# Designed miniproteins, single chains, continued (5): the designs that were tried, part 96

Each design is a single chain, and the fold is of that chain. pLDDT is the mean over its residues in the fold that is shown.

## One batch from the design tools (miniprotein)

Design m19556
Fold by ESMFold2-Fast:
Structure m19556 (fold): chain A 55 residues (1-55)
Amino acid sequence: SMEEETERVIAALEELDKVSPREVTKLTAQSVIDYFRRQGRYDAAAAVEAKLAEL
């Protein structure tokens, strides 16, 4: 489902944050947000934005 895909993306960003500088994770999250918005997946974009705000 789209929800499961969004959850996997958030989990991947959390894993990236463990092995990369925080700024790299933030830039990656922003790129994912922009991608989801271009695809019209606004709920997915909002979920990633919420995660980015916690970083």
Scores: mean pLDDT 84

Design m19557
Fold by ESMFold2-Fast:
Structure m19557 (fold): chain A 62 residues (1-62)
Amino acid sequence: SSELKKLPVIEYVRALLKELGVPTSDEVVMEALRAIQKEFGTLDPNLLDEEKVRELLRKVFG
């Protein structure tokens, strides 16, 4: 199995999920990472528009 070595993006996504009141289990974080990769084609927080990521997470989990 492939393991993700993207600790900065994991912590970034956890912070956004906490702001939205979404539980930050590993399964939820992995689902959020998959949704972000599919929508934006990147997991680099420096290339992501934070407000667009929040909108995506609201659609997926809200």
Scores: mean pLDDT 76

Design m19558
Fold by ESMFold2-Fast:
Structure m19558 (fold): chain A 78 residues (1-78)
Amino acid sequence: DELEKKLLELITNPDPATIREIAELAGVSPQTVLDFLRGTKYVSEETARKIIEALKKVFGFKGSDFDLLLLIHKVRSK
């Protein structure tokens, strides 16, 4: 799946420009985006929601927030 590949790349070999774009849209730091995607640090539910909305916009994802969150958890486990 193309989206799964893009999410895996954001976690394993993040493009700084893409991370900054997501961070700007979510209103958080680039580090907070990486922390959320990797699951390495506590991120509030409100902040997680903002990052998910930014990811949906950047990737043109039309599925539910829950579907995207499950995909992120799946990619984190690889």
Scores: mean pLDDT 80

Design m19559
Fold by ESMFold2-Fast:
Structure m19559 (fold): chain A 76 residues (1-76)
Amino acid sequence: MEEKEKELKKIESDFRKKLQELIDKYAGTNPELAGELAYLGEKAFREMRKNSDDIDKVKKIYEEFLKKMEELAAKA
């Protein structure tokens, strides 16, 4: 039980760090993209929270939203 909570927190922490780095990178040069990244991040955390009892599903959500964020950043 505690180990699953630690894994979830680590995944969420890693995701927040990557999201914040991308937002900070684009906030001054492309504020619309920064806003889109923030919106994707909010959706990702909601989906992770909804599936927090299933770590494999949380990992899938993490990978899917990271891919979406990277694809948005690549278009900038």
Scores: mean pLDDT 80

Design m19560
Fold by ESMFold2-Fast:
Structure m19560 (fold): chain A 83 residues (1-83)
Amino acid sequence: QIDRDAALLALAVLLSIEKSKKGNPELIEHLQAAMDAVNAGDVEAAAEHLKRAYELSKDPETRRLIARVLELLGQTEVAEEVR
C-alpha cells in the first residue's frame, strides 16, 4: 500500500531535521530530490534517491526514517535491501 501523503510528511520532517543539524549537503540534496520525485509521481526515482541518502547517513535514526519512507512508498523490497 502506497501512503504518499505520509511519505511526503515523513520526508519533510527528515529534511527539516537534516537542515537543522547542518547535516551532509549531499544527503540533504538526495532527500530533496526524493521529495521532488514523489511530487512528480516518480516513485522509482524517489526510491533511488532514498537509497543514496541511506548510504550517506551515519545516524541510525535517520536511516530508520529513510527506510520507513521507502515502506510508505510501497518500495518494501528496496527498504529491505538498504537494511
Scores: mean pLDDT 79

Design m19561
Fold by ESMFold2-Fast:
Structure m19561 (fold): chain A 85 residues (1-85)
Amino acid sequence: MKKELEELEKKAEELEKEVREKIKKLEEEKKEEEVKELKEKIKELYKELEEKFADLDENDLEQVKKALEEYIKMLEEILEELEKL
């Protein structure tokens, strides 16, 4: 189970990097206003994730896994929206 969490963490990090790179490119091409809403959504996602992890027992691996899977899914949705811009 810890190995699955490490793989999910790596996937989240890779998606975060892709989202950051897409936002930077869009800010250079289309200005900050078009990505402002997506930036705020990303900030809220990070805050929710931090709050969930702060309250979680390290031994509650199912809740940690679920939180990471939800975060990854939301990052994938954001990346899809960014690609359409």
Scores: mean pLDDT 74

Design m19562
Fold by ESMFold2-Fast:
Structure m19562 (fold): chain A 60 residues (1-60)
Amino acid sequence: EAHYNLGNALANLGKHDQAIIEYGKAIQLNPNFALAHYNLGNALTDLGKHDGAIAEYELA
C-alpha cells in the first residue's frame, strides 16, 4: 500500500519512471492488486510502452 501511494504521488509529479518502480513493488507484495496493475498500465502508456501497458491492464 505504501509503494502504491508513493507510485501515485510520483506519477502526479510526472515522474513516470519512478512511479513504475513503486507500482512494481506494490505488485510484488500483492500480485492481485488490480489498482496497481491499472496504474502501472497508465504509467507505461505515458512513457509510450504500449505493449507493456496492455499486459498490465489485462491483469487488472
Scores: mean pLDDT 82

Design m19563
Fold by ESMFold2-Fast:
Structure m19563 (fold): chain A 118 residues (1-118)
Amino acid sequence: SEKLLKKGEEYEEKGLKALKEEDYEKAVEYFEKALELYEKALGPNDDKVARAQLNLGKAYLKLGDYDKAIEYYEKAIEASSDPKLIAEALRNLALAYLKLGDYEKAKEYEEKAEKLEE
C-alpha cells in the first residue's frame, strides 16, 4: 500500500541519517523497519526491498557483524533485478569477506561486480 511505502521511505531516510552519524545500532533498527514495510507493500523481490537489505548489510558491516552483513548482501542480490544494485551488493560482499580475511572470496565477488558493470 502507498501508506506502507511512505512509512518505509521515512524509516529508510532515518536509517541513512543514523548511518551518516555513525549510530550503527539505530541504523540497523531503522533499516529493519523499512525492510519490513517494503516487504509488506511490494513482496520479497523488489529493488526497494533489495536497497533496504543492502543498507542493513552496510550497517551490520560497520557494527563488525560480518556474518549478518554477508546474509543481507546475499538477500539484496536475490531480491534485485537491477545490475547496478547487484554490483554494489557484490562489492560490499567482497568488502565483508576482506574484513573476515577471506581474500580469495573477496577477489571473486569484486570480479563478479566488475563483469556486471562492463
Scores: mean pLDDT 91

Design m19564
Fold by ESMFold2-Fast:
Parts: C-alpha cells; sequence; structure tokens
Structure m19564 (fold): chain A 67 residues (1-67)
C-alpha cells in the first residue's frame, strides 16, 4: 500500500511539473502512462498493481480536467 502511494505521488508530481513547464496535456498523459507502466512492472502483488492502475487513471483524469 505505501509503495503504491509513493509511486502514485511521484507520477502525479512528474505530471504537474511537465504541465506547469508548458507541456501539452497529451504529452503529460503520455509521460505519466510511460512512468506508470515502468513502476507497475516492478510490483508483484496483483492488488497493489490494480491500486496503482486506478490511482494513475485518477491522475490522468485530473490532468485532463485542467484542459
Amino acid sequence: MEKVKKYAAEIAQKGLELYFSGASVEEVVKEIEKLAKEKEATIKDEEERKELQEKVKEIIEKIKKFA
């Protein structure tokens, strides 16, 4: 659980940094998805992988709402 929260926070922070640096919403989403996939591959617990996937979807949804 804590590892998933840490990864979700890191992904969200990276997305916000890119967005505030002038990156398009499309580019931010692409980078978030790439980072999320890399983090997900390191998680062996199926429940933790699912939790990370859900949190990443929420982050992407929030970024899209800024557009």
Scores: mean pLDDT 79

Design m19565
Fold by ESMFold2-Fast:
Structure m19565 (fold): chain A 81 residues (1-81)
Amino acid sequence: AEDLTKRGAWLLAAGRLEEALRLFEEAIRLAGPDNAVALTQLGRVLAALGRLEEARELYERALAIDPSNRTARRNLERIEA
């Protein structure tokens, strides 16, 4: 899971959004749907792809699981701004 999330973050930074999407989807599949970190990272990829409604839902789910997830909170605030 950690290797997949690191590789996904690098692909997101490199603009390789579809590859990043697949890696974070696999990370959620392996870690389970309640992994707040993986949900937050998937939301970031979806936001970069312009899929803002799906990204918002994922950030809201991440915050419901882990209210202390500062990254999810900041990214949700940016979508709602």
Scores: mean pLDDT 79

Design m19566
Fold by ESMFold2-Fast:
Structure m19566 (fold): chain A 78 residues (1-78)
Amino acid sequence: SDIDLGIGRLLLGVGNLLARKGDYEGAVELYRRAAALFRKAGDTEGAAEALRNLAKALEKLGKLEEAARARAEAEALA
């Protein structure tokens, strides 16, 4: 839906700002929500981008297994 796409884009953008500030825990939460909204809306490209950014933020937190899973989900959407 248009609402899910709009909120997904906003969450992705705010997540990117948090990641730039070094708030990786906050970025992870927003990227997960963005990916879910993009998937609900059928935006495969948006979901893949959110999942790739999620994986990078998880790597910064040392959550390597979660990062690998997020990356695999993004690749499956390609």
Scores: mean pLDDT 90

Design m19567
Fold by ESMFold2-Fast:
Structure m19567 (fold): chain A 81 residues (1-81)
Amino acid sequence: KELDKKILENVIKLLEEAKTASDFDRDVLRGVAIISLSVLLHYTPEEDEELRELLRKALDAVSQGNLDEAIKYAKEALEKV
């Protein structure tokens, strides 16, 4: 899916920017990434369990502030779309 791929590419870019951003900018970038990942997870079919698990792990990592882990899982998810 071309749109899902573009959304994941954008999420990865936002998270990479968040790593070097100020506290306020980091929180804004993380918030946008959380919303984007949540929407992708919601519309991912139950049959795509591997993709769903990677999206959940990325979402959990972003929510916890673990940006390196979030980027890792988002990149793995990108390989599955």
Scores: mean pLDDT 85

Design m19568
Fold by ESMFold2-Fast:
Structure m19568 (fold): chain A 59 residues (1-59)
Amino acid sequence: LDPKLEAALPLASPELRARLEETLAALKVGGPDWYAHVEELAELMREVERETGIDLFVP
């Protein structure tokens, strides 16, 4: 995981963190809907940014 994401996760809600870890595990395994999991991961990372104020993407 990105170091900024690792730093942000303890500040995020437990529900969001659990969802993120589940999505990452699904991506690791792979599957026919891999792209849907990538979209979900991006959405979850945006929620982490919103909750923690940590910018996970360099401008």
Scores: mean pLDDT 71

Design m19569
Fold by ESMFold2-Fast:
Structure m19569 (fold): chain A 55 residues (1-55)
Amino acid sequence: MLKKIHEILIQAGKEIQRKVKEMEEKDPNVSPEELRKISLEIMKETVARIQELKE
C-alpha cells in the first residue's frame, strides 16, 4: 500500500513541476495564483487516486 502511494505522490510532483514550467515558459507573466490553481488540481486528483487504493 505505502509503496503505491509513494509512487503516486512522485508522479504528482513531477506533473506539477512539468505543468508549472510549461506555463511559465508560455507566459512569463503567469500569476502565482494560476500556478497554485494547477498544483491544487493535480493534488486533488492525486488524493482521489490514493483514496481509491483504500477501497
Scores: mean pLDDT 78

Design m19570
Fold by ESMFold2-Fast:
Structure m19570 (fold): chain A 93 residues (1-93)
Amino acid sequence: SLLEKGREAFKAGKYDEAIKLFEEATKSPDPRERARAYLYLGDAYFEKGEFDKAIESYQKALDLLSGSTDIEDAVLQLQAAVNLVVAEREKEK
């Protein structure tokens, strides 16, 4: 999948390639896959020090998961929320 290819690029430190793959994954018709794509997009921007873009991406992941009662979505919400706070703190340094 695009998410798997993006995560492989991310693990290899190829953040620009990961960003491109995750941006394509944000076009998925599945809201959960779009939320994962935005979470991973935020992670890639964070590693590049692009904290404003990381924050925006994490916020989009949270918006897509808003109102869900699914346990898998709750885990993604928690991860995006934690990463958002970390990105906001790094931006202030």
Scores: mean pLDDT 86

Design m19571
Fold by ESMFold2-Fast:
Structure m19571 (fold): chain A 72 residues (1-72)
Amino acid sequence: SKEELKKEILRTIGEILRLIGELFDLELEIKKAKEKGDEKKVKELEKKKEELEKKLEELKKRLKELDEELKK
Protein backbone atom coordinates (compact mmCIF):
# COMPACT_ATOMS: atom_id res chain seq x y z
CA SER A 1 0.00 0.00 0.00
CA LYS A 2 1.00 3.67 -0.32
CA GLU A 3 0.95 3.95 3.49
CA GLU A 4 3.51 1.12 3.81
CA LEU A 5 5.70 2.77 1.13
CA LYS A 6 5.48 6.12 2.98
CA LYS A 7 6.61 4.41 6.22
CA GLU A 8 9.56 2.79 4.41
CA ILE A 9 10.48 6.18 2.85
CA LEU A 10 10.42 7.86 6.29
CA ARG A 11 12.58 5.06 7.79
CA THR A 12 15.04 5.38 4.90
CA ILE A 13 15.18 9.18 5.33
CA GLY A 14 15.88 8.64 9.06
CA GLU A 15 18.78 6.28 8.24
CA ILE A 16 20.18 8.78 5.68
CA LEU A 17 20.05 11.62 8.25
CA ARG A 18 21.76 9.45 10.89
CA LEU A 19 24.51 8.53 8.41
CA ILE A 20 25.00 12.21 7.39
CA GLY A 21 25.46 12.99 11.11
CA GLU A 22 28.06 10.22 11.43
CA LEU A 23 29.90 11.57 8.35
CA PHE A 24 29.88 15.10 9.84
CA ASP A 25 31.39 13.81 13.12
CA LEU A 26 33.96 11.81 11.14
CA GLU A 27 34.98 14.91 9.11
CA LEU A 28 35.60 16.74 12.41
CA GLU A 29 37.74 13.82 13.65
CA ILE A 30 39.71 13.81 10.36
CA LYS A 31 40.32 17.57 10.69
CA LYS A 32 41.60 17.14 14.28
CA ALA A 33 43.85 14.21 13.27
CA LYS A 34 45.31 16.28 10.37
CA GLU A 35 45.95 19.23 12.75
CA LYS A 36 47.88 16.83 15.06
CA GLY A 37 49.86 15.31 12.15
CA ASP A 38 48.53 11.82 12.97
CA GLU A 39 48.84 10.33 9.45
CA LYS A 40 47.89 6.80 10.63
CA LYS A 41 44.68 8.10 12.27
CA VAL A 42 43.82 10.15 9.15
CA LYS A 43 44.19 7.03 6.95
CA GLU A 44 41.96 4.93 9.27
CA LEU A 45 39.29 7.68 9.40
CA GLU A 46 39.39 8.25 5.59
CA LYS A 47 38.75 4.50 5.09
CA LYS A 48 35.77 4.68 7.49
CA LYS A 49 34.51 7.75 5.57
CA GLU A 50 34.61 5.80 2.27
CA GLU A 51 32.57 2.96 3.85
CA LEU A 52 29.95 5.41 5.21
CA GLU A 53 29.75 7.28 1.86
CA LYS A 54 29.12 3.94 0.09
CA LYS A 55 26.27 3.15 2.54
CA LEU A 56 24.83 6.64 2.01
CA GLU A 57 24.79 6.16 -1.79
CA GLU A 58 23.03 2.77 -1.37
CA LEU A 59 20.38 4.40 0.87
CA LYS A 60 19.90 7.30 -1.60
CA LYS A 61 19.36 4.76 -4.40
CA ARG A 62 16.81 2.89 -2.23
CA LEU A 63 15.00 6.17 -1.44
CA LYS A 64 14.75 6.96 -5.18
CA GLU A 65 13.34 3.46 -5.88
CA LEU A 66 10.75 3.84 -3.08
CA ASP A 67 9.73 7.32 -4.35
CA GLU A 68 9.26 5.91 -7.88
CA GLU A 69 7.10 3.05 -6.49
CA LEU A 70 4.99 5.57 -4.51
CA LYS A 71 4.24 7.48 -7.77
CA LYS A 72 2.70 4.35 -9.36
Scores: mean pLDDT 87

Design m19572
Fold by ESMFold2-Fast:
Structure m19572 (fold): chain A 58 residues (1-58)
Amino acid sequence: LTDEEVQEILREIGKNLKDDDPAAKAKELLRSKGIEVPEIPDDMTVQEAKKIIEEIAK
């Protein structure tokens, strides 16, 4: 994933979500890539979600 792709997805998500809820943004980022992660940490950052997507999408 490129930073531009991540930003585009976050822009769509951030339309309804506050900037102070990074875990919700991370979950939506994973969902938009079709990744099922049943146990996502409540404090997961967008950067961690991006790394997970990059590892799976190789």
Scores: mean pLDDT 65

Design m19573
Fold by ESMFold2-Fast:
Order: structure tokens, then C-alpha cells, then sequence
Structure m19573 (fold): chain A 77 residues (1-77)
């Protein structure tokens, strides 16, 4: 189903973001605060958000909505 494909896409996106966070922490010794900023920036760039929209990703609910939007775009084309 489309819902199942979207959930799988969301899991894949979260895994990719976790891998990015791991690399930044272990290989580049980036602080947790700056890792969170880089993750939000990566999501904002993927959705082509402007700076005002990108700031809204500091809200966890908005961040989850953004992950779902990326997943929907990947499933739908």
C-alpha cells in the first residue's frame, strides 16, 4: 500500500539522518547541538525551504511533518 511505502521511506530517511549524525560525531567530533543544526539544514535543503521555513523545523512536530513530506515525494515521484 502507499501508506506502507511511505512508512518504509520515512524509516530509510531516519536511518540516513542517523548515519549522518554518527559520522559527524565520531569522525568529525561535532557537538550534539551542531549535529542537530546540520540535520535540520539537510531536511530544509531536501524540501528547498527558505530560511524562515527552515527555522520552523526546530519544532519536533514540524520536523516530523517535513520527514513525511520527503517520504511522500520519494514514493509519488
Amino acid sequence: SMEEEIEKAKEKIRAQLAALADGLSNDFKVSPEKIEEQIRLSVAVALRLNPEEAKKLEDPERFEEAIEEIAKRKVEG
Scores: mean pLDDT 85

Design m19574
Fold by ESMFold2-Fast:
Parts: structure tokens; C-alpha cells; sequence
Structure m19574 (fold): chain A 55 residues (1-55)
């Protein structure tokens, strides 16, 4: 659902902020996989990955 997608986005962003010592490339790869499994579109995935990179 859209609510579940929004909750997942928030969890991923929070995890990125709380784990700055995790290699960015690894985090992005794991986040992309989770988002694809949750049914996000390619465009939605790109937007969120770009937000993670800005953190």
C-alpha cells in the first residue's frame, strides 16, 4: 500500500542517517533491493536514492 511505501521510505532514510559509517555504495544497493521488493517504480527508487546521497 501507499502507506507502507511511505513508512519504508522513512525507515530507510532514518537508517542511512543513523549509520553514516556504512559504505554508501553498499547501503544504496541494499535500499534499491528493498524498494524493488516493495513495488516502488524505477523513478521512485531513483528519487529516494538521490535523497540518501544528500544525507
Amino acid sequence: SEEEKEALKERILEAARRNPDVPLELFLALAEKELKEAGFSEEEIKELLEEIKKL
Scores: mean pLDDT 78

Design m19575
Fold by ESMFold2-Fast:
Structure m19575 (fold): chain A 71 residues (1-71)
Amino acid sequence: EEAERKAEEAVRLAKTGSPEGVTRAIQLIANLVLEGHEELAERVFEEIKPHLTPEQRQALETALANARELR
């Protein structure tokens, strides 16, 4: 499925540890929320959370909140 593919890519990118990879992972997770896949987005967020800096975690939380408001 398209959503599962995005989730897998987000996890893979976050685990690479690259700042660019983490930024793309955050964008993919926000897109999952916009598409209505909230449970999947939360699962991915929990899986990648240990790989994020405090600033990146705040950015992801903000992006998720914004995506939920737009939905």
Scores: mean pLDDT 79

Design m19576
Fold by ESMFold2-Fast:
Structure m19576 (fold): chain A 68 residues (1-68)
Amino acid sequence: GEAAELLSRIGRAMREGDLAALEEALDRLVALGVLSPAEKEEILRAAREGDYDRAERLLTRGYLRSHS
């Protein structure tokens, strides 16, 4: 589904340090109701700080919340 494709795109953006691609994919997850705007901002903050482990944990938490 679209959410799975967005997660793949996010993983690539994090590996490449592409913050613009990351933000675009996170905006789409917010539009789909998978993430809240607050969750998007927390993930982006972690990624901007280079804390990709934290960004991934926050993303996983939001995704599981919307699919639990």
Scores: mean pLDDT 84

Design m19577
Fold by ESMFold2-Fast:
Structure m19577 (fold): chain A 87 residues (1-87)
Amino acid sequence: AIEELLKPKFEEAYKKGVEEGEKLAKESKEKLEKVIKEKEEKAKELEELAEYYKTVLKNLNAATNLGLLAKLLRTYVKGMREGAKKA
């Protein structure tokens, strides 16, 4: 399944998120919150773009790929929030 093939990518994104979250939390809570917000906004843009490709352009392949990129960013942010707790 596609989900099984992407599991290592999601695990890597989470791990990198934890590492960056810990580092940023040690430097500045404000900087951490800004980076998290920017990544969440980018994930939302990718989700909206995926919906546009699906509904307007009828390009299901591009919509699926954009949706997966958004999920990767969301997973990275989850890692960052967890990493911040360790700092």
Scores: mean pLDDT 83

Design m19578
Fold by ESMFold2-Fast:
Structure m19578 (fold): chain A 85 residues (1-85)
Amino acid sequence: SLWEEDMKKIREDAKKIVEEYKKKESLTPAEQVALGIIAAMAELAGDYKTAAELYRVLASQAEKDGDTELANRYRKKAEELEKKA
């Protein structure tokens, strides 16, 4: 179905994005918002491993920005997803 094809594409695109963003030294606020959306979409598509990796990238950036509370929320989300993977 079209939905199954869309979910497969979301999973494939999310895997490529996580590898690219792991190599970046810093993320802009716009990139952080985009990654959050992609992580949520990967989770919805059932790719818990990729979603968790994206949330860990976001947690690392939140730490660099001094937002310890946000970093802890992203890490907790990643840990929950890793248990489902």
Scores: mean pLDDT 80

Design m19579
Fold by ESMFold2-Fast:
Structure m19579 (fold): chain A 68 residues (1-68)
Amino acid sequence: GLPEKFSAAKEFLESIPGATATETGTSTIVAKFDISPEKQIGVVLALIGDYPDFDISMSGDTVVISAK
C-alpha cells in the first residue's frame, strides 16, 4: 500500500551514497545530494521510473518526494 511505498522510497534514498534523506510530516521526504549533477539527474530519473505514483521535484542539490 501507500505506507509501504513511502517506506521503500525512504530506504531507496538512504541507500544512495552521498544522499541524506529527511521525513517532513507524514507524506514528504526531502533528500539532499552531495554528488555530481550527472549522477543526481540519473537518481531523479530512477525515482520517477520506480515511484510514478509520487510527486517528485528537484531544485539544485535537493529532491523532494511527496506521497499521497
Scores: mean pLDDT 74

Design m19580
Fold by ESMFold2-Fast:
Structure m19580 (fold): chain A 66 residues (1-66)
Amino acid sequence: EVEEAIAEVRSLVGQKTATGNTITQANVDAVIAALEDLAKEYGWSDEELAEMLRRVAKVIRAEIAA
């Protein structure tokens, strides 16, 4: 579940936002690492972490589609 959510976010690497910015591997990896750190700090379940990762993917997809 978490691995699938991480793969979903990583699948967006190399795509461009509507404003022309490229989604970089470094930025995606930094966001994933930040969410993993928050999950450890706040005691999130794997399901909660996966939900947050999917929310990030949804936001990035909206920026691409806008």
Scores: mean pLDDT 80

Design m19581
Fold by ESMFold2-Fast:
Formats: structure tokens, sequence, C-alpha cells
Structure m19581 (fold): chain A 56 residues (1-56)
């Protein structure tokens, strides 16, 4: 949760700081910053939202 949340927060921060940036651009930027693949970032985001849905 904490690791996945950090990825989501960095994506949201990138979008907020770069007006008009797409989610895909934010994912690529976060992946480059953390030294991981964009697929890894997407998986972290998916896991975060899946965990939130369990709170239903």
Amino acid sequence: MEEEKAYVEEILRYIAENDGATVEEAIEAVAKKRGVSPETVRRKVERYYEALEKER
C-alpha cells in the first residue's frame, strides 16, 4: 500500500506541475525517475486502486 501510494502520488504531482500532461506521460516520467519500467509503475497504480475497492 505505502509503496503503491507513493507511485500514485508522484503521478498526480507530475500532472499537477505539468498542466495538460497525460497520465501516460506522468507514468513514463515516474518510471524514469525511479529507474523502473513503465509497466512496473502501471502495476503499482492498479494495485493501489484494487486495494481501495476492497474497502467497499
Scores: mean pLDDT 77

Design m19582
Fold by ESMFold2-Fast:
Formats: C-alpha cells, sequence, structure tokens
Structure m19582 (fold): chain A 119 residues (1-119)
C-alpha cells in the first residue's frame, strides 16, 4: 500500500529530525553554536522529507485534513528551526534551546499525523 509506505517514510524521517533537534539542543547548551547550526540544518532536511511524505500519504488515504495538518506542523517546525539557527549564530543559547524545543513539539505533531495514516 503506497500510503502506508509513505507514512512509514514520514515516521522514519520525523524520528531522525527529533534526533538531530536533540543533538542541536545539547550543542547549544554546551556553547558549540557551530555544531548546533549543523544539526539544525540536518533536522531541517529530515523535517522537509517527513512533511512531504506525510502530506502525500494523507492525500493517497483521501484525508485532506490530515494533509493540511502535516503541512502546518512541518511549516511550524521549519520556522522554529530557522529561528533556532539565527539564535545560535547570535550566541543566544537560551533562545536557541527554546526554539529547538518548539520545533520538537511541531515534529512530534507531524509524527502523530504519519502514525495515524500508518495504523
Amino acid sequence: MEARRLAREAIEAALRALEYLEKAKEAAKEGDFEKAVEYAEKAKEAVQRARDAAVEAARLAGDEELARRAEEAGRRALEYIEKAKRAAKEGDAEKAVEYLEKAKEAVTELLGVAATIYA
């Protein structure tokens, strides 16, 4: 089933994004802002893959509301990642961690959408 395959790809990409966001958060806490930005970029790539796969999976399943939720969650995650990268470049560990935590919340919502389609 194509929708189920894409939902699994979305789950795997979302989990990878969460892993990179956690690594970015730890790097920012340690004051390693260069590593924080690097992990945030990897998280961004994973979020884009998770969003695109989840949106396509939802559309194939005939659920436009789930597709919209996946798009919105992915957009919020990407916006928070960009804010976190900016804060890290400015040396603001507190703001970088705050935005990375908000990005993790959005990715967790995206993961929930993908899991709903996969079930």
Scores: mean pLDDT 90

Design m19583
Fold by ESMFold2-Fast:
Structure m19583 (fold): chain A 94 residues (1-94)
Amino acid sequence: AAETGRIARGAAEAAEEGARLAEEGRNVEGSMAAGAGATAGAMGAASAESEEASKAAAEAARAAGEAANAAEAGDAERAREGAREAREAAERAE
């Protein structure tokens, strides 16, 4: 897999962890986990070698950011939706 694909996958994994923590009521930890994934994904997008890879990584980062915001709000269902969107974006980055 390309480096950008690995970074997008990392963002998706962080978003999934954030959603899981939010479901457990650990909203601050969930927000921090998904937020870290969003930051890493955004940096990966900026460093991407192709426009297509950059767009996929940026989409994964944005979805992870949505998961982080939902986790902070205590909305585990929306956090899970953000994590799902991040995973789909990461799969497209491969």
Scores: mean pLDDT 81

Design m19584
Fold by ESMFold2-Fast:
Structure m19584 (fold): chain A 57 residues (1-57)
Amino acid sequence: SQARLEELERQGRERLENASPERKQVLQEIANKLREIGDALEAGIKAGDLGLGLGGG
């Protein structure tokens, strides 16, 4: 439900705000790496690299 989602988002924000600087840094690094992976995956799809399967074509 919407109310449950909003409560989870609130709890997530509070946890992040109360997280240690070390934990915030680790979470930011993970987020940055996931973004880089997503960008690389999207670029690979657009370039056709990920569509070049040895059994597909």
Scores: mean pLDDT 69

Design m19585
Fold by ESMFold2-Fast:
Structure m19585 (fold): chain A 66 residues (1-66)
Amino acid sequence: SLEELVEEAVERLSREPLFRDLDPEELRRRLREEAEAFKRGFRLEGEEGERKALELAVLALELDLR
């Protein structure tokens, strides 16, 4: 599920210097909201669509924090 993918990403990204100052709860919220927005905007469906939506959410958040 998208929620499981978000949890995995939070565990991974919270160890990265770029995300270190973000609370894990806030990181989870932002990734979930962004992934849902990409999923809706690009009409991404199914397990592959959820993975791509999360990938885009991570890239967007990385760009925003740089």
Scores: mean pLDDT 83

Design m19586
Fold by ESMFold2-Fast:
Structure m19586 (fold): chain A 62 residues (1-62)
Amino acid sequence: MKEAEKKVGELSLKAQDKIRELNARAKAGTPEERERARREMLQVTIDAADEMVKILKEYKEK
């Protein structure tokens, strides 16, 4: 369990860094680039949440 919590924490930090990078790109970009960045930020958030749940379930064996 504690090892799964560590992996969840690492995923959270990686997602945060990616969102920061995409947000900076959105600020400097065109409206189209901003829309793409928003979509990517949403996807990063969804992927991180799904991966966290998956890690916890797999550690539990389903």
Scores: mean pLDDT 77

Design m19587
Fold by ESMFold2-Fast:
Structure m19587 (fold): chain A 60 residues (1-60)
Amino acid sequence: SLREEVARLAEEIRRLAAEAGLDLTLELPPEEEMSEELVEAFRGALEGLRDALARERARA
């Protein structure tokens, strides 16, 4: 579950970063290293990217 959640967040982050014109490199740790802390970190990054994307889309 945590692995799947982190993977989903990472893919969304990569997609939004590309749309926002950002170049990000994200490495996923092995499943045994997945944690709630990692999930929260990815959620924070996703939220920041959503803000950036919203600004760019408003300009388009």
Scores: mean pLDDT 70

Design m19588
Fold by ESMFold2-Fast:
Structure m19588 (fold): chain A 71 residues (1-71)
Amino acid sequence: DLSPTQLRAHQILNKSASEASKYAEEGDFEKAKEVIEKTEEELRSLGLPESVVENARKSLETVMKIAAEEA
């Protein structure tokens, strides 16, 4: 199973993906970007490697783009 840090990171990412998707669907790309930036800061504060933070950012940006195109 995931470590406590990995579990928390997973919870943060799930919440952030939902929020970023919602803002992108509403056309609020500025708010969606703020969600992604806050998520990066939270993941860095957990001591995660920059490679993990970068992958999370790319995943959230992809979610945002898909949500925007489907809206």
Scores: mean pLDDT 81

Design m19589
Fold by ESMFold2-Fast:
Structure m19589 (fold): chain A 68 residues (1-68)
Amino acid sequence: VEEARKAIEEARKALENGDVSKAREYIQKALESIAKLYNEGKFDEARELLAEVRELQSKLNELIEKIK
């Protein structure tokens, strides 16, 4: 749980700085941590964190369009 939250927070900071590459890396790490939560049976926590990651992916796509 803590690893996923930390990765999400780092992804948010990267997006605020316009760092697309770093944001992608932390989004991927968050997804990896969420997969571990599913394996541990922490489905409710994994679902909430996955929703946050989906929001970050949406913001990342918007940022990519603006940088072009």
Scores: mean pLDDT 77

Design m19590
Fold by ESMFold2-Fast:
Structure m19590 (fold): chain A 95 residues (1-95)
Amino acid sequence: KLKEEIKKKLKEMKELLENIKKYGFGSANTMEEAEKNIEEALKKLEELAKEALELAEKYKEETGDEEVLRETKKETEELLEEFKKLAEEYKKALE
């Protein structure tokens, strides 16, 4: 089911953020290394968000139900904002 696939992508995004909370963005001795690690993690998160939104668009096409797409957009936006906060905290820890 498309709805289950969307939930799976959102769960993978949440797991990525939980790993960042526990382990940071990897080993970095300089601000430049930290920024590179942040960029790589952001690319993975953005890819998962894109996949979730594409699945939600397909669900809307098949069912006419816009609620799942609306909820998926909101959750992906919230997860991306949480990522930005974690990235700022990580950079501050290196200062």
Scores: mean pLDDT 82

Design m19591
Fold by ESMFold2-Fast:
Structure m19591 (fold): chain A 82 residues (1-82)
Amino acid sequence: VTEKEILEKKHELLEKYKNWSLDELRDILVNEYGVPQEIADELVNYSPVVPGLSKNRVLTFLAGLELGLSVEEAYEFAIRHS
């Protein structure tokens, strides 16, 4: 999986989840993708003052997962690219 493919997937997910709250996205990460609660909480709480920055990070992470990255690989990618 290339960096370009993950970033393109992120843009698709930003449109798909534009009306979803961070709490709803946290629930999907834990319940559908098996993400550890601690990691999901860190992603959602990245920017409590500017929720849009947290949402961008969460969806960068989710894009990596959907394209076959491990939880750890997707987390590292999200931190580097958001």
Scores: mean pLDDT 84

Design m19592
Fold by ESMFold2-Fast:
Structure m19592 (fold): chain A 69 residues (1-69)
Amino acid sequence: SSAEEAERYARLGGRYLQEGRLEEAKEYLIKALKLDPRNLHALNLLRDLQESEDPRLRELAEEVKRELE
């Protein structure tokens, strides 16, 4: 299902964030939220990025949000 695939993409996005692979993280967070805009894992990751002290992570959150508009 789209919800199951969205969850897989959200978890992959989180893994890329842990690895510092920001472009891949952005790609998979966007894919997750396009498939399921209510995916809690992806939304929680996006919130954590927005609240980050790292300006690169805050910019990644803004790029994800722009792609979803």
Scores: mean pLDDT 89

Design m19593
Fold by ESMFold2-Fast:
Structure m19593 (fold): chain A 60 residues (1-60)
Amino acid sequence: MKLEKVTLKFDSVEEAVEKARELADKYGLTPEQREALVRHARYLAEKGYKEITVLLRVPE
């Protein structure tokens, strides 16, 4: 297992949510982890953030 740092950049709340869902699906996150990531991305985008950084455990 490798710890990978991933940065998502977005210009809107909708884009942040979509990119978070795509990332969760790409890394095979559980439904609970996927929903948590989507909520976090939406929250930061609504506060005016343009990027988020996530630490993910990936298989080697």
Scores: mean pLDDT 79

